Designed miniproteins, single chains, continued (2). Designs and how they scored, part 33

Each design is a single chain, and the fold is of that chain. pLDDT is the mean over its residues in the fold that is shown.

## One batch from the design tools (miniprotein)

Design m5123
Fold by ESMFold2-Fast:
Structure m5123 (fold): chain A 99 residues (1-99)
Amino acid sequence: SVEEKLKRLEELAEKLKEEGADDPLVVRLADLAIRLAGLLREYLENPNEELRFEAEVELGLIEIIVGLLKFLASKGLVKPEIVEMAEEIVDLARELLSL
């Protein structure tokens, strides 16, 4: 379950980077999500407060960008599928941090 959630998060981050390659904001979100996946993997293997804090900071930055992407999607400037992938990344990261 935990490994499946980490793998899904990693897959979504890479897919987001590929599908959003023409959008610098989406690429930035994808890079943050890739970093978050790495931090979560390390944290879950060897839990410590610094890794948890770093993961929470990366997630916070992702949530800000997701909010902006939702606004842009409402204007037809970003595909809804990009927002859906980004929201799934947030949900998976929150679940993993709540363990």
Scores: mean pLDDT 87

Design m5124
Fold by ESMFold2-Fast:
Structure m5124 (fold): chain A 63 residues (1-63)
Amino acid sequence: MKLSASEREAIAGMARKELAAADLDEAQRREAEGLIETIEDDSLPEAVKREAARRLGELLRSA
């Protein structure tokens, strides 16, 4: 699935809010923060950003 820049920003914003409320350990929080940074990085390929978004969703669902 291809995401626009605005859609990626919205996903990152929602993820940061969910992270603030999520019961995650330090390692999981660090992984999620790195994934959010990957999604927001305009220099990275779209495939990398999509995979980061999928992985972030998995982490937040497990919290």
Scores: mean pLDDT 73

Design m5125
Fold by ESMFold2-Fast:
Structure m5125 (fold): chain A 76 residues (1-76)
Amino acid sequence: SSEERGKRLLALASRYGVSFATVSRLAELVGTSPGSLSRALPKGPVTLDRAEVEELAELLEREDYEGADALLRSRV
């Protein structure tokens, strides 16, 4: 669900201290606006580029939260 994707995304972003170069695709998947998601997300020291955000988006779309965790862990 969009709500579950949102909870998982926020928890993972906070756990690994990551920021995102783009949020539009992620916002669609979690059922909110880009502005609302950007305000809710932490501003971490490690930024995922557009390609990494697209990979994360595909994992979230499939609700592959273990894969999403592994991707973010690899960046820190």
Scores: mean pLDDT 86

Design m5126
Fold by ESMFold2-Fast:
Structure m5126 (fold): chain A 79 residues (1-79)
Amino acid sequence: SLPLLSEEQYNYILGILDELAREHPDASLEEIEGLLLLRVPAELVLLLSTIIDEIRPKVENVEEFIKLLREELKKRLKK
């Protein structure tokens, strides 16, 4: 089983997602995925890539991807 996220880790990932959406408004799903994984700490890569693999077939665009990723990350908050 994957570890739970701290509030600090959750907010950090959300901050990266917001920055990527502003810096790369025309980016594809594949580009946003790759950029996100490059910007997170190595210790979060396995957790994040596993969540991304789960949600990828459920989303049609970047807006849906970011929304569903935020929801899945929130479910993995400890406390």
Scores: mean pLDDT 81

Design m5127
Fold by ESMFold2-Fast:
Structure m5127 (fold): chain A 74 residues (1-74)
Amino acid sequence: SHVATYFYTLLSENLDYPVEHLVTLSLYLEEKVKELNVPVSQLRALAEKLVEGLKGITDIEELLKKTDEIVEEF
């Protein structure tokens, strides 16, 4: 998927997380973007907020929870 690949690329460049966690997060974000009908023009702004908000989180469950908070506020 274009959206999952986009998030994976951006997150992997900015966050030092295991590949497995980055893949999981990227697929999760793709589904969230589809559910909330986020325009393609807003994906970059969302990705930038995610990079800023997700720094320093080490647990995948906390990572997904924080992702929900950021996406809901967007």
Scores: mean pLDDT 78

Design m5128
Fold by ESMFold2-Fast:
Structure m5128 (fold): chain A 88 residues (1-88)
Amino acid sequence: MLEKRIEKYKNSKKEEDLLKYVRILAARHIVELWEKDGNEEKVKAYVDKVNEIIKTSKSVEEFLDRLYKEGLITPEEYEEAKKIIESK
C-alpha cells in the first residue's frame, strides 16, 4: 500500500525522502485514474507528464509547484506537502 510508504517518507528528516513523498502523491493519483477509467492512453499521458516534471524539476519545491499547476495533485495534497517541506 502507498499509505504506509507515505507515512514513512513524510516523517523522515532526509531531503531525498521528501522527494519520494511528493512522487508517491503523484503515483497515487495515477492509480486512481487507472481504477476509474482503465483507459491506457489517458493513464500513459498522465504518467508521461509526471515523469517529464520529475526529470526537469531542480528541487522538491519546483516539482511540487509544477504538479499542482498542471492539476496532477489536489490543492489539499499541495498544501500538506508544502508544509512538510517548509518544516525542515
Scores: mean pLDDT 71

Design m5129
Fold by ESMFold2-Fast:
Structure m5129 (fold): chain A 120 residues (1-120)
Amino acid sequence: KRIEELKAKLKSPDPLEQLRAIHELTQLKDPRAVPVLIEALKSPDPLIQQAAANALGELKDPRAVPVLEELAKSPDPGIQGAAARALRELGHEEVAKQALERLTKSPDPLLAESARNELK
């Protein structure tokens, strides 16, 4: 029931409600949350995609790997960074390293610095 309630909140037009649902799904540590968070990665909202990628990295479930590898190639540097960090947490160092190396060339100095720190 709780997973179903949170899945419904992810379909809310309110991004804040969607972010709260992602946070709660992450805190449940329930493997049933993983498919719901994978669906959230397909959101048109980059903030929701970043939050879902971070959540999947924290849960460390390998079912997220294929969709995170796709997002690591995103033209959005925030989504690319979140997916790269999640992949590194899942032990997929090669794809994570490639995405982070690309982020070191970002015109955003904070994103570039964060990527350099992740590569150390």
Scores: mean pLDDT 80

Design m5130
Fold by ESMFold2-Fast:
Structure m5130 (fold): chain A 80 residues (1-80)
Amino acid sequence: MLSELELVLERMRAHFVKLEAQQVVEKSTNKDVIDAGQQVINMSQRVLNSSPSNFQKDVKQLDSAIDNFIQQRQQQQSQQ
């Protein structure tokens, strides 16, 4: 059972990673980075709009999207 504080912190995290992903997508020319960033934007929006019953599932999906986004960004840096 998540505390109200954990719900607030997860929504704040979703908001900040969405902003970061939007900035990266806007500046990137790499399709894999853009696609991964768009997935983070979509999953973060889902967390922000999530019902209590779906919240943990949506957070887990956001975590997976963030992991992929980090991986794609690291690959882009290695190719430059």
Scores: mean pLDDT 81

Design m5131
Fold by ESMFold2-Fast:
Structure m5131 (fold): chain A 74 residues (1-74)
Amino acid sequence: SIEELLEEIKKLLEEKKAPGSLRSLAEAAETLYKQGDLEGAIRAVEELAKAAEKLGMKELAELAKEIIKKLKEK
């Protein structure tokens, strides 16, 4: 589920001691998703994916892309 993927991202960010900006993006995505703002959630996860790619965090970037795919499936 999207909730499980978001939780996995937050766990991975904690384990890798990622910058707080990435954690903020993950928390924003979860909040927007819970509020039903799918477009806002997609934007937050896309920013997270871009940041993860720039930092070489391939696993995080792949998880973010999976969430984007699921969010675009209405």
Scores: mean pLDDT 83

Design m5132
Fold by ESMFold2-Fast:
Structure m5132 (fold): chain A 60 residues (1-60)
Amino acid sequence: LRRAITDILRAFETDPRMSPGEALGLLRIIRGVAKALGDPERVAEVDEVIRAFEERLRKA
C-alpha cells in the first residue's frame, strides 16, 4: 500500500499525462482497499496523503 501511494505520486509528478483527478482516483481506491483489509493505520496514511495532495492542487 505505501509503495503504491508513492508510485502514484511519483507518476503524477513525472508523467505530464496523468491528471490530478486520475491520481486522486487511484489514491481513493487504495484507501478503499486499506479499509476493506481492516487496517486503520494505512487508512490514516492514505487520508493524510489525499489531504496533502488536494491542498497542493488547490494552491497550484
Scores: mean pLDDT 72

Design m5133
Fold by ESMFold2-Fast:
Structure m5133 (fold): chain A 56 residues (1-56)
Amino acid sequence: MSVEERIRAAFAARGLTPTDEQIAEAVRLMEEGGLPAVFAPYVAAGVHERRLRELA
């Protein structure tokens, strides 16, 4: 399972509909930060929270 698939699964588990931009940003943060795949749910949550703040 790819990092992208884990991030999509993390959004789905929270009942969220991610944009392709949110998925790409979460993947980028995982890759640049060298974060293990187990952190995908936390990165997805952080990207979602940031997006909500930008839309406010």
Scores: mean pLDDT 74

Design m5134
Fold by ESMFold2-Fast:
Structure m5134 (fold): chain A 79 residues (1-79)
Amino acid sequence: SMEKQRQVAQKIIENAEALKAETAALLAPTVGAERAEAFATRLMELLVQMAQAILAGDMAKAAELRAEARALAEELLAA
């Protein structure tokens, strides 16, 4: 539902710093601290922008940012 998407978007914005730190900590043992931090930082930038787009009703922009986040994750897996 659109309401559920808006609730998730709001929670992403509210918890962005904590989510970034936890993502970096989770990945650091596997990819190294520097790569983990760079990935977590860029991923959270994209997720916050996507969340803002959802809250603004810009679903085209949200889809574009989702595609960028997918590409970023695929790049991490290929390294």
Scores: mean pLDDT 86

Design m5135
Fold by ESMFold2-Fast:
Structure m5135 (fold): chain A 64 residues (1-64)
Amino acid sequence: MSEEERRKAAEKGAEGARKAALASGASQDHADQVAERTRREVLEAETEEEADNAGTRGAILGSQ
């Protein structure tokens, strides 16, 4: 995965996690926390598959 692709994946994952959290009635602070955690996990992923999994997990956990 290129650095540019990783940044785009991190942005997409963070946005998805934030939207999922807000849709579930979470506060903006909680949504920001979930988004930041998802962004970090995607950026720290060593493979494209791990990055995709981190983004998906963030969205699922943000919605709960």
Scores: mean pLDDT 73

Design m5136
Fold by ESMFold2-Fast:
Structure m5136 (fold): chain A 82 residues (1-82)
Amino acid sequence: ALTPGDYRQLAKEAFEKGDAEAGAEHLAKAGVLTAKDSLDLSEEQEKKIYEAGFEGAKEGGKDGDFEKGEDAAAKAIQAVLQ
């Protein structure tokens, strides 16, 4: 199975290639796996975390900036978890 670090690397490669949507998808998957490592999540909570991470990463990384995408995804996920 892919780790959060593996998805993060895939996201970085996608953003570098100009595929911000694929990058956002990979960052969202990394975020879900990271949250599951520390929290007991329902399938519904996993979906909410994925959606928040995806939308955050897509908006933050829209200029192809992986670091902005990653930061925006993390902030969006934290907002859903509170």
Scores: mean pLDDT 86

Design m5137
Fold by ESMFold2-Fast:
Structure m5137 (fold): chain A 64 residues (1-64)
Amino acid sequence: KEEEFRKIAERAVSHIKDPKVREKAIEEGTAAGLRAYETHPEIAGTVAQMVALAVVMEEEIKKK
């Protein structure tokens, strides 16, 4: 399941040019998806995607 959530997170942030932001988003998205899978497996993929995108948005806000 970890590889599956990693691929979901990677796909969600594949358009991000900054490799540090992309790597952080993939790591946090994958971890969140795995955590969600323990209690709510039906939404774990969505959680992985949403957390990855949230990390990207947070990093963009910090660049202000």
Scores: mean pLDDT 79

Design m5138
Fold by ESMFold2-Fast:
Structure m5138 (fold): chain A 107 residues (1-107)
Amino acid sequence: SEAAERALEKAVEKGATLLLDVGAGDGSVAIPLLKRLVELMGDEVKGIMIDASEEALEKARERAKEAGLEDRVEFVLTESTQAGIDKSDEIGAKPENRDKTVTLVNP
């Protein structure tokens, strides 16, 4: 998707080590993007995938495992899309993640 390609460009430009995906769904966008980032930037790159659907996150976990990324990605279940956005802002604001995070938002 255009959002994923833009996130890839920004991640490479800033040397990002964290891909933060809000509304990750089944991981069909975020997992391939994370794989590209690991290949381009090395094994320090990790992902955090946030969604309000436990069923969607389970599918994303299976997709991550199939891609060999299960040790590189954390899955966070939230109460709502807004709670997911709030959580992503909190994570990105942490000193260790500041200027090293690329956020992908899927409504």
Scores: mean pLDDT 80

Design m5139
Fold by ESMFold2-Fast:
Structure m5139 (fold): chain A 95 residues (1-95)
Amino acid sequence: MSPRYSTMSELAVALLDIIEANPSRKELPLSEAKAEFKRLFPHWSEELQAEFFAFLERAANGRGVITGEDLLAAAREAGFSDEEIAALEEALASR
């Protein structure tokens, strides 16, 4: 994989952790997702945060909210590997 796809995979997993931390919520407002990410990962570089925010905006597809399905769709469109997609699906299935 290119460094870009490896980074995006890490960003996607971090987002799933945020969603799973709120099991009563199956969707998360984009602004809240960005705020929670910054709170949980304050030590990430500005470059990684910018890539994550761009990925979140893509996953939201013009909506103000994101779901695990939106994240998976965005990851598939971005060219994530089948193994990375399977890992994301397993994370979403964990309750």
Scores: mean pLDDT 67

Design m5140
Fold by ESMFold2-Fast:
Structure m5140 (fold): chain A 101 residues (1-101)
Amino acid sequence: SKMHQMVMIGASLGIMEMHIYVMLQTIEKELDPNDPEAQELKEELEKIRERVQEISDQITDMQKKNIVPSAEEIAQLEKEVEELSNKLKEVTKKINQLIAK
């Protein structure tokens, strides 16, 4: 079901938004805001957040306009969400490594 796939994409985006929020708070609490490594990680999180928001807005706009996405469009969204999730995991690992240092 295309509706089920779109709901699952939305749920994944929401989980990523919460994770990004927690990681941004972790950087502010645990790291020096003037550390260039901390600044780079914050910028990477902000770029991920921006793309997550863009996809969320695109899905919301499609739903509001009663646009039924193609199977190809859904597959592309699922791929982008997976790539963003993998980037978020890598950034999270780097944050934890920097905190442990």
Scores: mean pLDDT 88

Design m5141
Fold by ESMFold2-Fast:
Structure m5141 (fold): chain A 54 residues (1-54)
Amino acid sequence: MEFKEGDKVYKITVKGSFLGEGEHFAKSKEEAEALAKRIQTVTGKDVEIEEVTL
């Protein structure tokens, strides 16, 4: 299901990213944690997870 205005989502921010990389969104905490680990594995950078409302 797509993200909609007013939805609570999890924002994943990549630390030390270059222009055009840095923000990803997930609809659940479990998906956010899985995505964060994938990004950290691929980029070698730390990631931060934050709950946000669209």
Scores: mean pLDDT 70

Design m5142
Fold by ESMFold2-Fast:
Structure m5142 (fold): chain A 68 residues (1-68)
Amino acid sequence: DDVQALLDALRAGDVAAALRHLRRVAASIPDPEQRERVLAAGIAALADLQAGLISPEEAVAAVERAIA
């Protein structure tokens, strides 16, 4: 499950793995506009996590909110 793999990578602090799984999750969304919004929100959360602006738990919550 790409969603679970994404969340596990975020908790582990593996930004590269999280980005790969985020792209796969986004690619599974049939609507191109919704797919782009989810990808953009996920990338923003990963950037904030990498910059130390949010915690891994906050990044997980942001990604879960984007894909719900």
Scores: mean pLDDT 81

Design m5143
Fold by ESMFold2-Fast:
Order: C-alpha cells, then sequence, then structure tokens
Structure m5143 (fold): chain A 81 residues (1-81)
C-alpha cells in the first residue's frame, strides 16, 4: 500500500511537471519545457519502479505510457531549440 501510494503521488507530480512543460512550450519558451520534461521523466521512472514493486500492473502501464509521451515531447523541443 505505501509503495503504491508513493507511486501514485510521484505519477501525479510527474503529470504536473509535464503540464508545466507543455504550457511553457506553447508560450515559445524552450528552456523551461526541457527542464520540466526531464523532471517528469525522472519522476515517472521512479513511479514505474515503485508501482512494479507494489505489483500494480495498471499503474505501471499508465506510468510507462506517460513516460513515452513526455520523452517524445522532450525530443520535439530539443529539435526546435
Amino acid sequence: EEKRFEAEVLLALAEIYFAIGKKDYEKGNYDGPIESYEKAIELYREAIRLAEEAGDSDLTEQARRNLKEVEEFLEKVKKEK
């Protein structure tokens, strides 16, 4: 339960950083999105680890999908700077 809850909190925090990065990107700021997406990636990776340890396959799959999406956004921003 504790590891699952921690994974959920980290997933939510990663989603917040991802949203901040997307908003900054829409405003034409490229440095901010890179930093925010890198933080989101780190948090999603930790959330995946904790979800796997908790045996929560649904949470693990959600975090993996979100990680892939943020990695794709990071590559897009890096190509445009």
Scores: mean pLDDT 83

Design m5144
Fold by ESMFold2-Fast:
Structure m5144 (fold): chain A 76 residues (1-76)
Amino acid sequence: MSKEELDAEVTAAIAIIIAAVAKLSLQRGDDPETVRAAVDKAEAIVDANKDKLSPEDYQTVRDAIADVRAAVDAAA
């Protein structure tokens, strides 16, 4: 595995983890603005590395981020 391949996989994993943590934080009643900021950071990281992600990985991460955004919008 090259550094570039590792960076792409780590980026996808980080984005998914951030989305999952954000969703859990929202379910606990944490501030929706803080959760939204975390989701925005995850999306920015994914978009910065989209050329390094497979189409399937990119779609999986985008779906996870979209689910969290919908949850934040419903709670706001």
Scores: mean pLDDT 73

Design m5145
Fold by ESMFold2-Fast:
Structure m5145 (fold): chain A 62 residues (1-62)
Amino acid sequence: EEEKKIEEILEYAKTVLGLSDEQIENIRKLIEEGFDPEVILSLLERRKAFQERKAAEKAAAA
């Protein structure tokens, strides 16, 4: 069942988060190294939100 969960998370990252094939491959490698796929997904979502917020703040500060 874990394998199906991993595939669903990778598909979500590709289709919803818009990650590149290279980034998807890196995520798969981390999961194979024993990292929790849900934790990786949460970090990626948080990173995207942080980058968008920081860009908006930088534009407002300039």
Scores: mean pLDDT 73

Design m5146
Fold by ESMFold2-Fast:
Structure m5146 (fold): chain A 65 residues (1-65)
Amino acid sequence: SGEEAAERGRKAAEEYRAAGDRGAYASGMTGFHEALKATEEGGDAETGERSAEAGIRGAKLASQA
C-alpha cells in the first residue's frame, strides 16, 4: 500500500539522517510526505507508491553522489 511504502521511505531517510547525510534525508522525507498526503487525502494509490519510490531512489542517489 501507499502508506506502507511511505513508512519504508521514512525509515530509509532516518537512517541517512543518523549517518549525517542531510541531502539524502531531505530527499527521502519529501517522498514520504508526498506519499502520505496522497494516501490520506484520497489520491490514487499509484501516486502514493510512485512518490514513496521516488523518495527512496532520491535518497539512495544523494547518498552515492
Scores: mean pLDDT 69

Design m5147
Fold by ESMFold2-Fast:
Structure m5147 (fold): chain A 86 residues (1-86)
Amino acid sequence: SQREEIAELVHEFFEKLTEKSGKKIEEVKKVVEEFLEGLRELKEKGAERSLIEGALRQVKELLRTLIPDEEVRKELEERLEEVRES
């Protein structure tokens, strides 16, 4: 189901982010873009807005917890908001 696919995307994001947090900012940015691409694909397939919004909220909270660099975190949060609004 799309709910399960979204949960898997969030889980993959968490796993990849915890491997790279604080060490390689460029790789953290790549992990975020990979998540957003997967989320866009699910949105195009008709995933419910509430599921998309829930995934974005979970990822934003993970960024706040795992990314110590405030400037990088704000840039990534802006990218999440762009996908939410599109």
Scores: mean pLDDT 78

Design m5148
Fold by ESMFold2-Fast:
Structure m5148 (fold): chain A 79 residues (1-79)
Amino acid sequence: LSDEEYAQRVTEIGVELARERGSEEAVRLAEEYGRLIATVDASDAEQLARLRETYERLKRLLGEEAYKRFSEQIRSLPS
């Protein structure tokens, strides 16, 4: 997958799981996380910090079960 395709797939998976959880905040964070993956510059410490913070917030809102599904689905995407 290209970086753009990867970001889109991550967004789709995150939004689907967040909607199943019934959390509008988690949906917004899943969309933000996907945008950050698409645009992050690995040399920009502030962007990396924002990506990490968004991921941790999404993980907390999804809860353990949904987060495990999210992580597994992302890992199953073609590298």
Scores: mean pLDDT 78

Design m5149
Fold by ESMFold2-Fast:
Structure m5149 (fold): chain A 91 residues (1-91)
Amino acid sequence: GPPAGSEARTVTVGGLEVHVWLEREGDTVTVTVSLRRAPPEPLKVYVDGELVAESTGDSAVATIKGAAGDHEVTVEIGDDKATVTVHAPAP
């Protein structure tokens, strides 16, 4: 789950509940996408329109360039996708 004090955003993709959160460590920002179980098709994660991770499991983790502020995270499973805005804290 997300670390204490982190706020996870929830989005629905193809009827599946998906949790998204960002963590900062110095100049590095990590995006985590988590489901309760593995989706029927591979999970693709985009940040600000760029593909950053793919997974066949119930989670994906990617490191993004550490820009502070709001980022658009798009989660795609097969033909279904949803976008959520997630906030990265300042360094």
Scores: mean pLDDT 78

Design m5150
Fold by ESMFold2-Fast:
Structure m5150 (fold): chain A 101 residues (1-101)
Amino acid sequence: SMLEAVKRAIRRLAEHYGLDPEELLAALDEVLPTLNPSQLEHLRILAEAELRHPSAEEIAIAILEALHERVLARGDAAGVPEEEKEAARRVLEEELARLRA
């Protein structure tokens, strides 16, 4: 299934970047119900590409983009100060730019 392919890719990604796979999987589970149709389509494309040898960087970019959206959405819902939301946005954008380089 698409979700199983994405979870396998996340575990490989976590191992590659030295991240805790269970933390990334927990973040994915939190993010899934908040994703818009465009973000869901992006994850579907990457899951299909995983079956056709996608790069780890492309998977990392998609996961970080989904986490970025989740951080902003959670900040809005929790009433997090705009300064903290802006700081989180910058950090994630810098990491995305680094991976795209």
Scores: mean pLDDT 59

Design m5151
Fold by ESMFold2-Fast:
Structure m5151 (fold): chain A 79 residues (1-79)
Amino acid sequence: SDEEIIRLLIDGLIGLVRQLASLGDGEKALQLVEEAREYLKKYFPEEYKKYKKQLDEVLALIRAGDFEGALALLEEMRE
């Protein structure tokens, strides 16, 4: 189902962002979240509408260096 695919995508994104945070690579974390956002917008437009605000906030938190806040929001999105 689309919901199951979206959950897997968010779980993968959480794992990769967590790994990049541990490496101190905020630039790659930003690129990854932006690419995930564009993928959702293209292939899951209805789900993208629901997550747009949270994804914009995740990007803002990563730009601010707040990886804990960004990961917490991503985890809320999968619940």
Scores: mean pLDDT 83

Design m5152
Fold by ESMFold2-Fast:
Structure m5152 (fold): chain A 65 residues (1-65)
Amino acid sequence: GKTLVIDCTNESEETLEKFRLQYIENKDTLTKVELINCTVDFANKVRNAILAEKPNIEIIDKNLK
């Protein structure tokens, strides 16, 4: 399965849109998501959205702000 890495170090609307497109592109093969340097609020929103669509996906938090 594929891993999607979401790096929030440079959080912007452009960066978030790129991650959304990567998620859509890889949705059927995606087994893991890594959240790096994201705020707790943003990480929770992303986690809730992804788990609503893919409840068995593994989500890993690294260096939450």
Scores: mean pLDDT 75

Design m5153
Fold by ESMFold2-Fast:
Structure m5153 (fold): chain A 99 residues (1-99)
Amino acid sequence: STEEEKLEALAERLKEEALERFKDYEELNKRIEEKWETMSPRELASYLLGLLAAGELRKLGYSDEEILELLKREVPALSSLDQEAFLEGAKAFLEALKK
């Protein structure tokens, strides 16, 4: 399969995981659906990975500020991802769960 086909399949699986895990968070679900219509497969996979990574770090007891600092430091090592989309996904998660 092509890289694009792999990224599309990854984005679909990550979307299903995020929507099931965060089904009670209407604002987050709305943001995911809006990005699904506008982002490329690489941007979508990156966005959803950043969102899910922020969710896991929050479960481990990290604060919103610590999560953003950690992910900003780690994202350059994830050179195959869209770094801006990854951080946007992380921020969307943290912002949607504040209210």
Scores: mean pLDDT 83

Design m5154
Fold by ESMFold2-Fast:
Structure m5154 (fold): chain A 87 residues (1-87)
Amino acid sequence: SNEEKAKEIAEELLKLAEELIKKGASKDEIVRAVTEKAQEAIAAETDPELRAQIREILTVLLEAIRGYAETGDAEKEFALFRKYIES
């Protein structure tokens, strides 16, 4: 389903962000990598509803990355993102 596929894409984007943080990547590098991966997923999809869901997921994740950059608390910000994708 679109819901299951959107969740899978959200989890892949989050995993990429977490892996880059562990490698010491900058905020700009994380934003770029996550945005590029999300845009690739959007380009591969023909369903406008799923494309819209991926764009929304990207927006929420970018807000979490911004929060991390401001607070240094990746665990808290990404826990909020996980709660969002499980809702």
Scores: mean pLDDT 86

Design m5155
Fold by ESMFold2-Fast:
Structure m5155 (fold): chain A 90 residues (1-90)
Amino acid sequence: MTKEILDGAKKILEDVVSLLNEAREKGLPKDEIYKMIDELEKKWLKETPNPILQKMVKSLRDNVKRAIDAGEEELETLLKLLQEAIEYLK
């Protein structure tokens, strides 16, 4: 159970980091990034029956949208935190 939650959390974090790195490199507008995050949330909520992981997905969506609204500096801070979390879950 604990290992499954950690493995699921790591994969969700990796998907978010990958999406944000792609969005930054391509210079995507806020509305496109919001759409990408909403689609990723929908995917994970359907695939993840675990309530802890579902809460994590919703929290990540909110944090990503907030960082995008705040601008590049906040987005860089979020990416660093997500990468550190992935490394900690090894």
Scores: mean pLDDT 81

Design m5156
Fold by ESMFold2-Fast:
Structure m5156 (fold): chain A 82 residues (1-82)
Amino acid sequence: LQKEGEEIIKKIEEEINTELILEFLLKVTKLIKQGKIDEAKELLEKLLEILPESLAVIVEEVFEEALKNPEQILELLEEMLK
């Protein structure tokens, strides 16, 4: 999951794409659900460095919600990626 998250960040750095951002959020939410919160935060910080402010705010809000309700956010992200 951490390696997958890092690979997605590299792809987003090359071309910002909503689908890749959703895939990234799915991976970090899975890490949160597994209790690997520190790993999820490290990946989030790396992504936030490369995103424009408008997208960074949205990603941060989703991440905060995932910390509170990881299962609900996981279901939402899986539906959005269909």
Scores: mean pLDDT 81

Design m5157
Fold by ESMFold2-Fast:
Structure m5157 (fold): chain A 59 residues (1-59)
Amino acid sequence: DAARATELLLDPRPEDLEEVRRLGATGDEQVQMALAILAQSSPHPELRAAAREALEATR
């Protein structure tokens, strides 16, 4: 799952919202780090919002 999170950082697309939610549910520390980067750096505001939501859910 960390590998998939890294792929999202390299090529973030709006259609990946479902993947962001799935990755957030894993609770993996590396995934949480990738989601934190995505939440701040993604050019797609919908992905940034989804990443923040996923991080809040995992805590």
Scores: mean pLDDT 73

Design m5158
Fold by ESMFold2-Fast:
Structure m5158 (fold): chain A 81 residues (1-81)
Amino acid sequence: AAISEEEARRIIEENERAAIEAAREGRSVSAMLLVMAAGVEGWLAGLEEVAKEAVERVAREARELGDEETAAAAEKTAKGL
């Protein structure tokens, strides 16, 4: 692998946190891109279940924040994992 499993898990967690922060700030496009990045990292690293759980958490937080676009993107990303 190009990166370690430990590093991949860290990237997924950082993207989860960054996506929630972006949604909180009203930066929906950035939040959606960060969700996609977490999903891609999970797929590439063989950590699809870790990424799925992370983006499902983003979907819940985004919906609570009223960012339905980010929530929908996160749910679609989770379904693809």
Scores: mean pLDDT 85

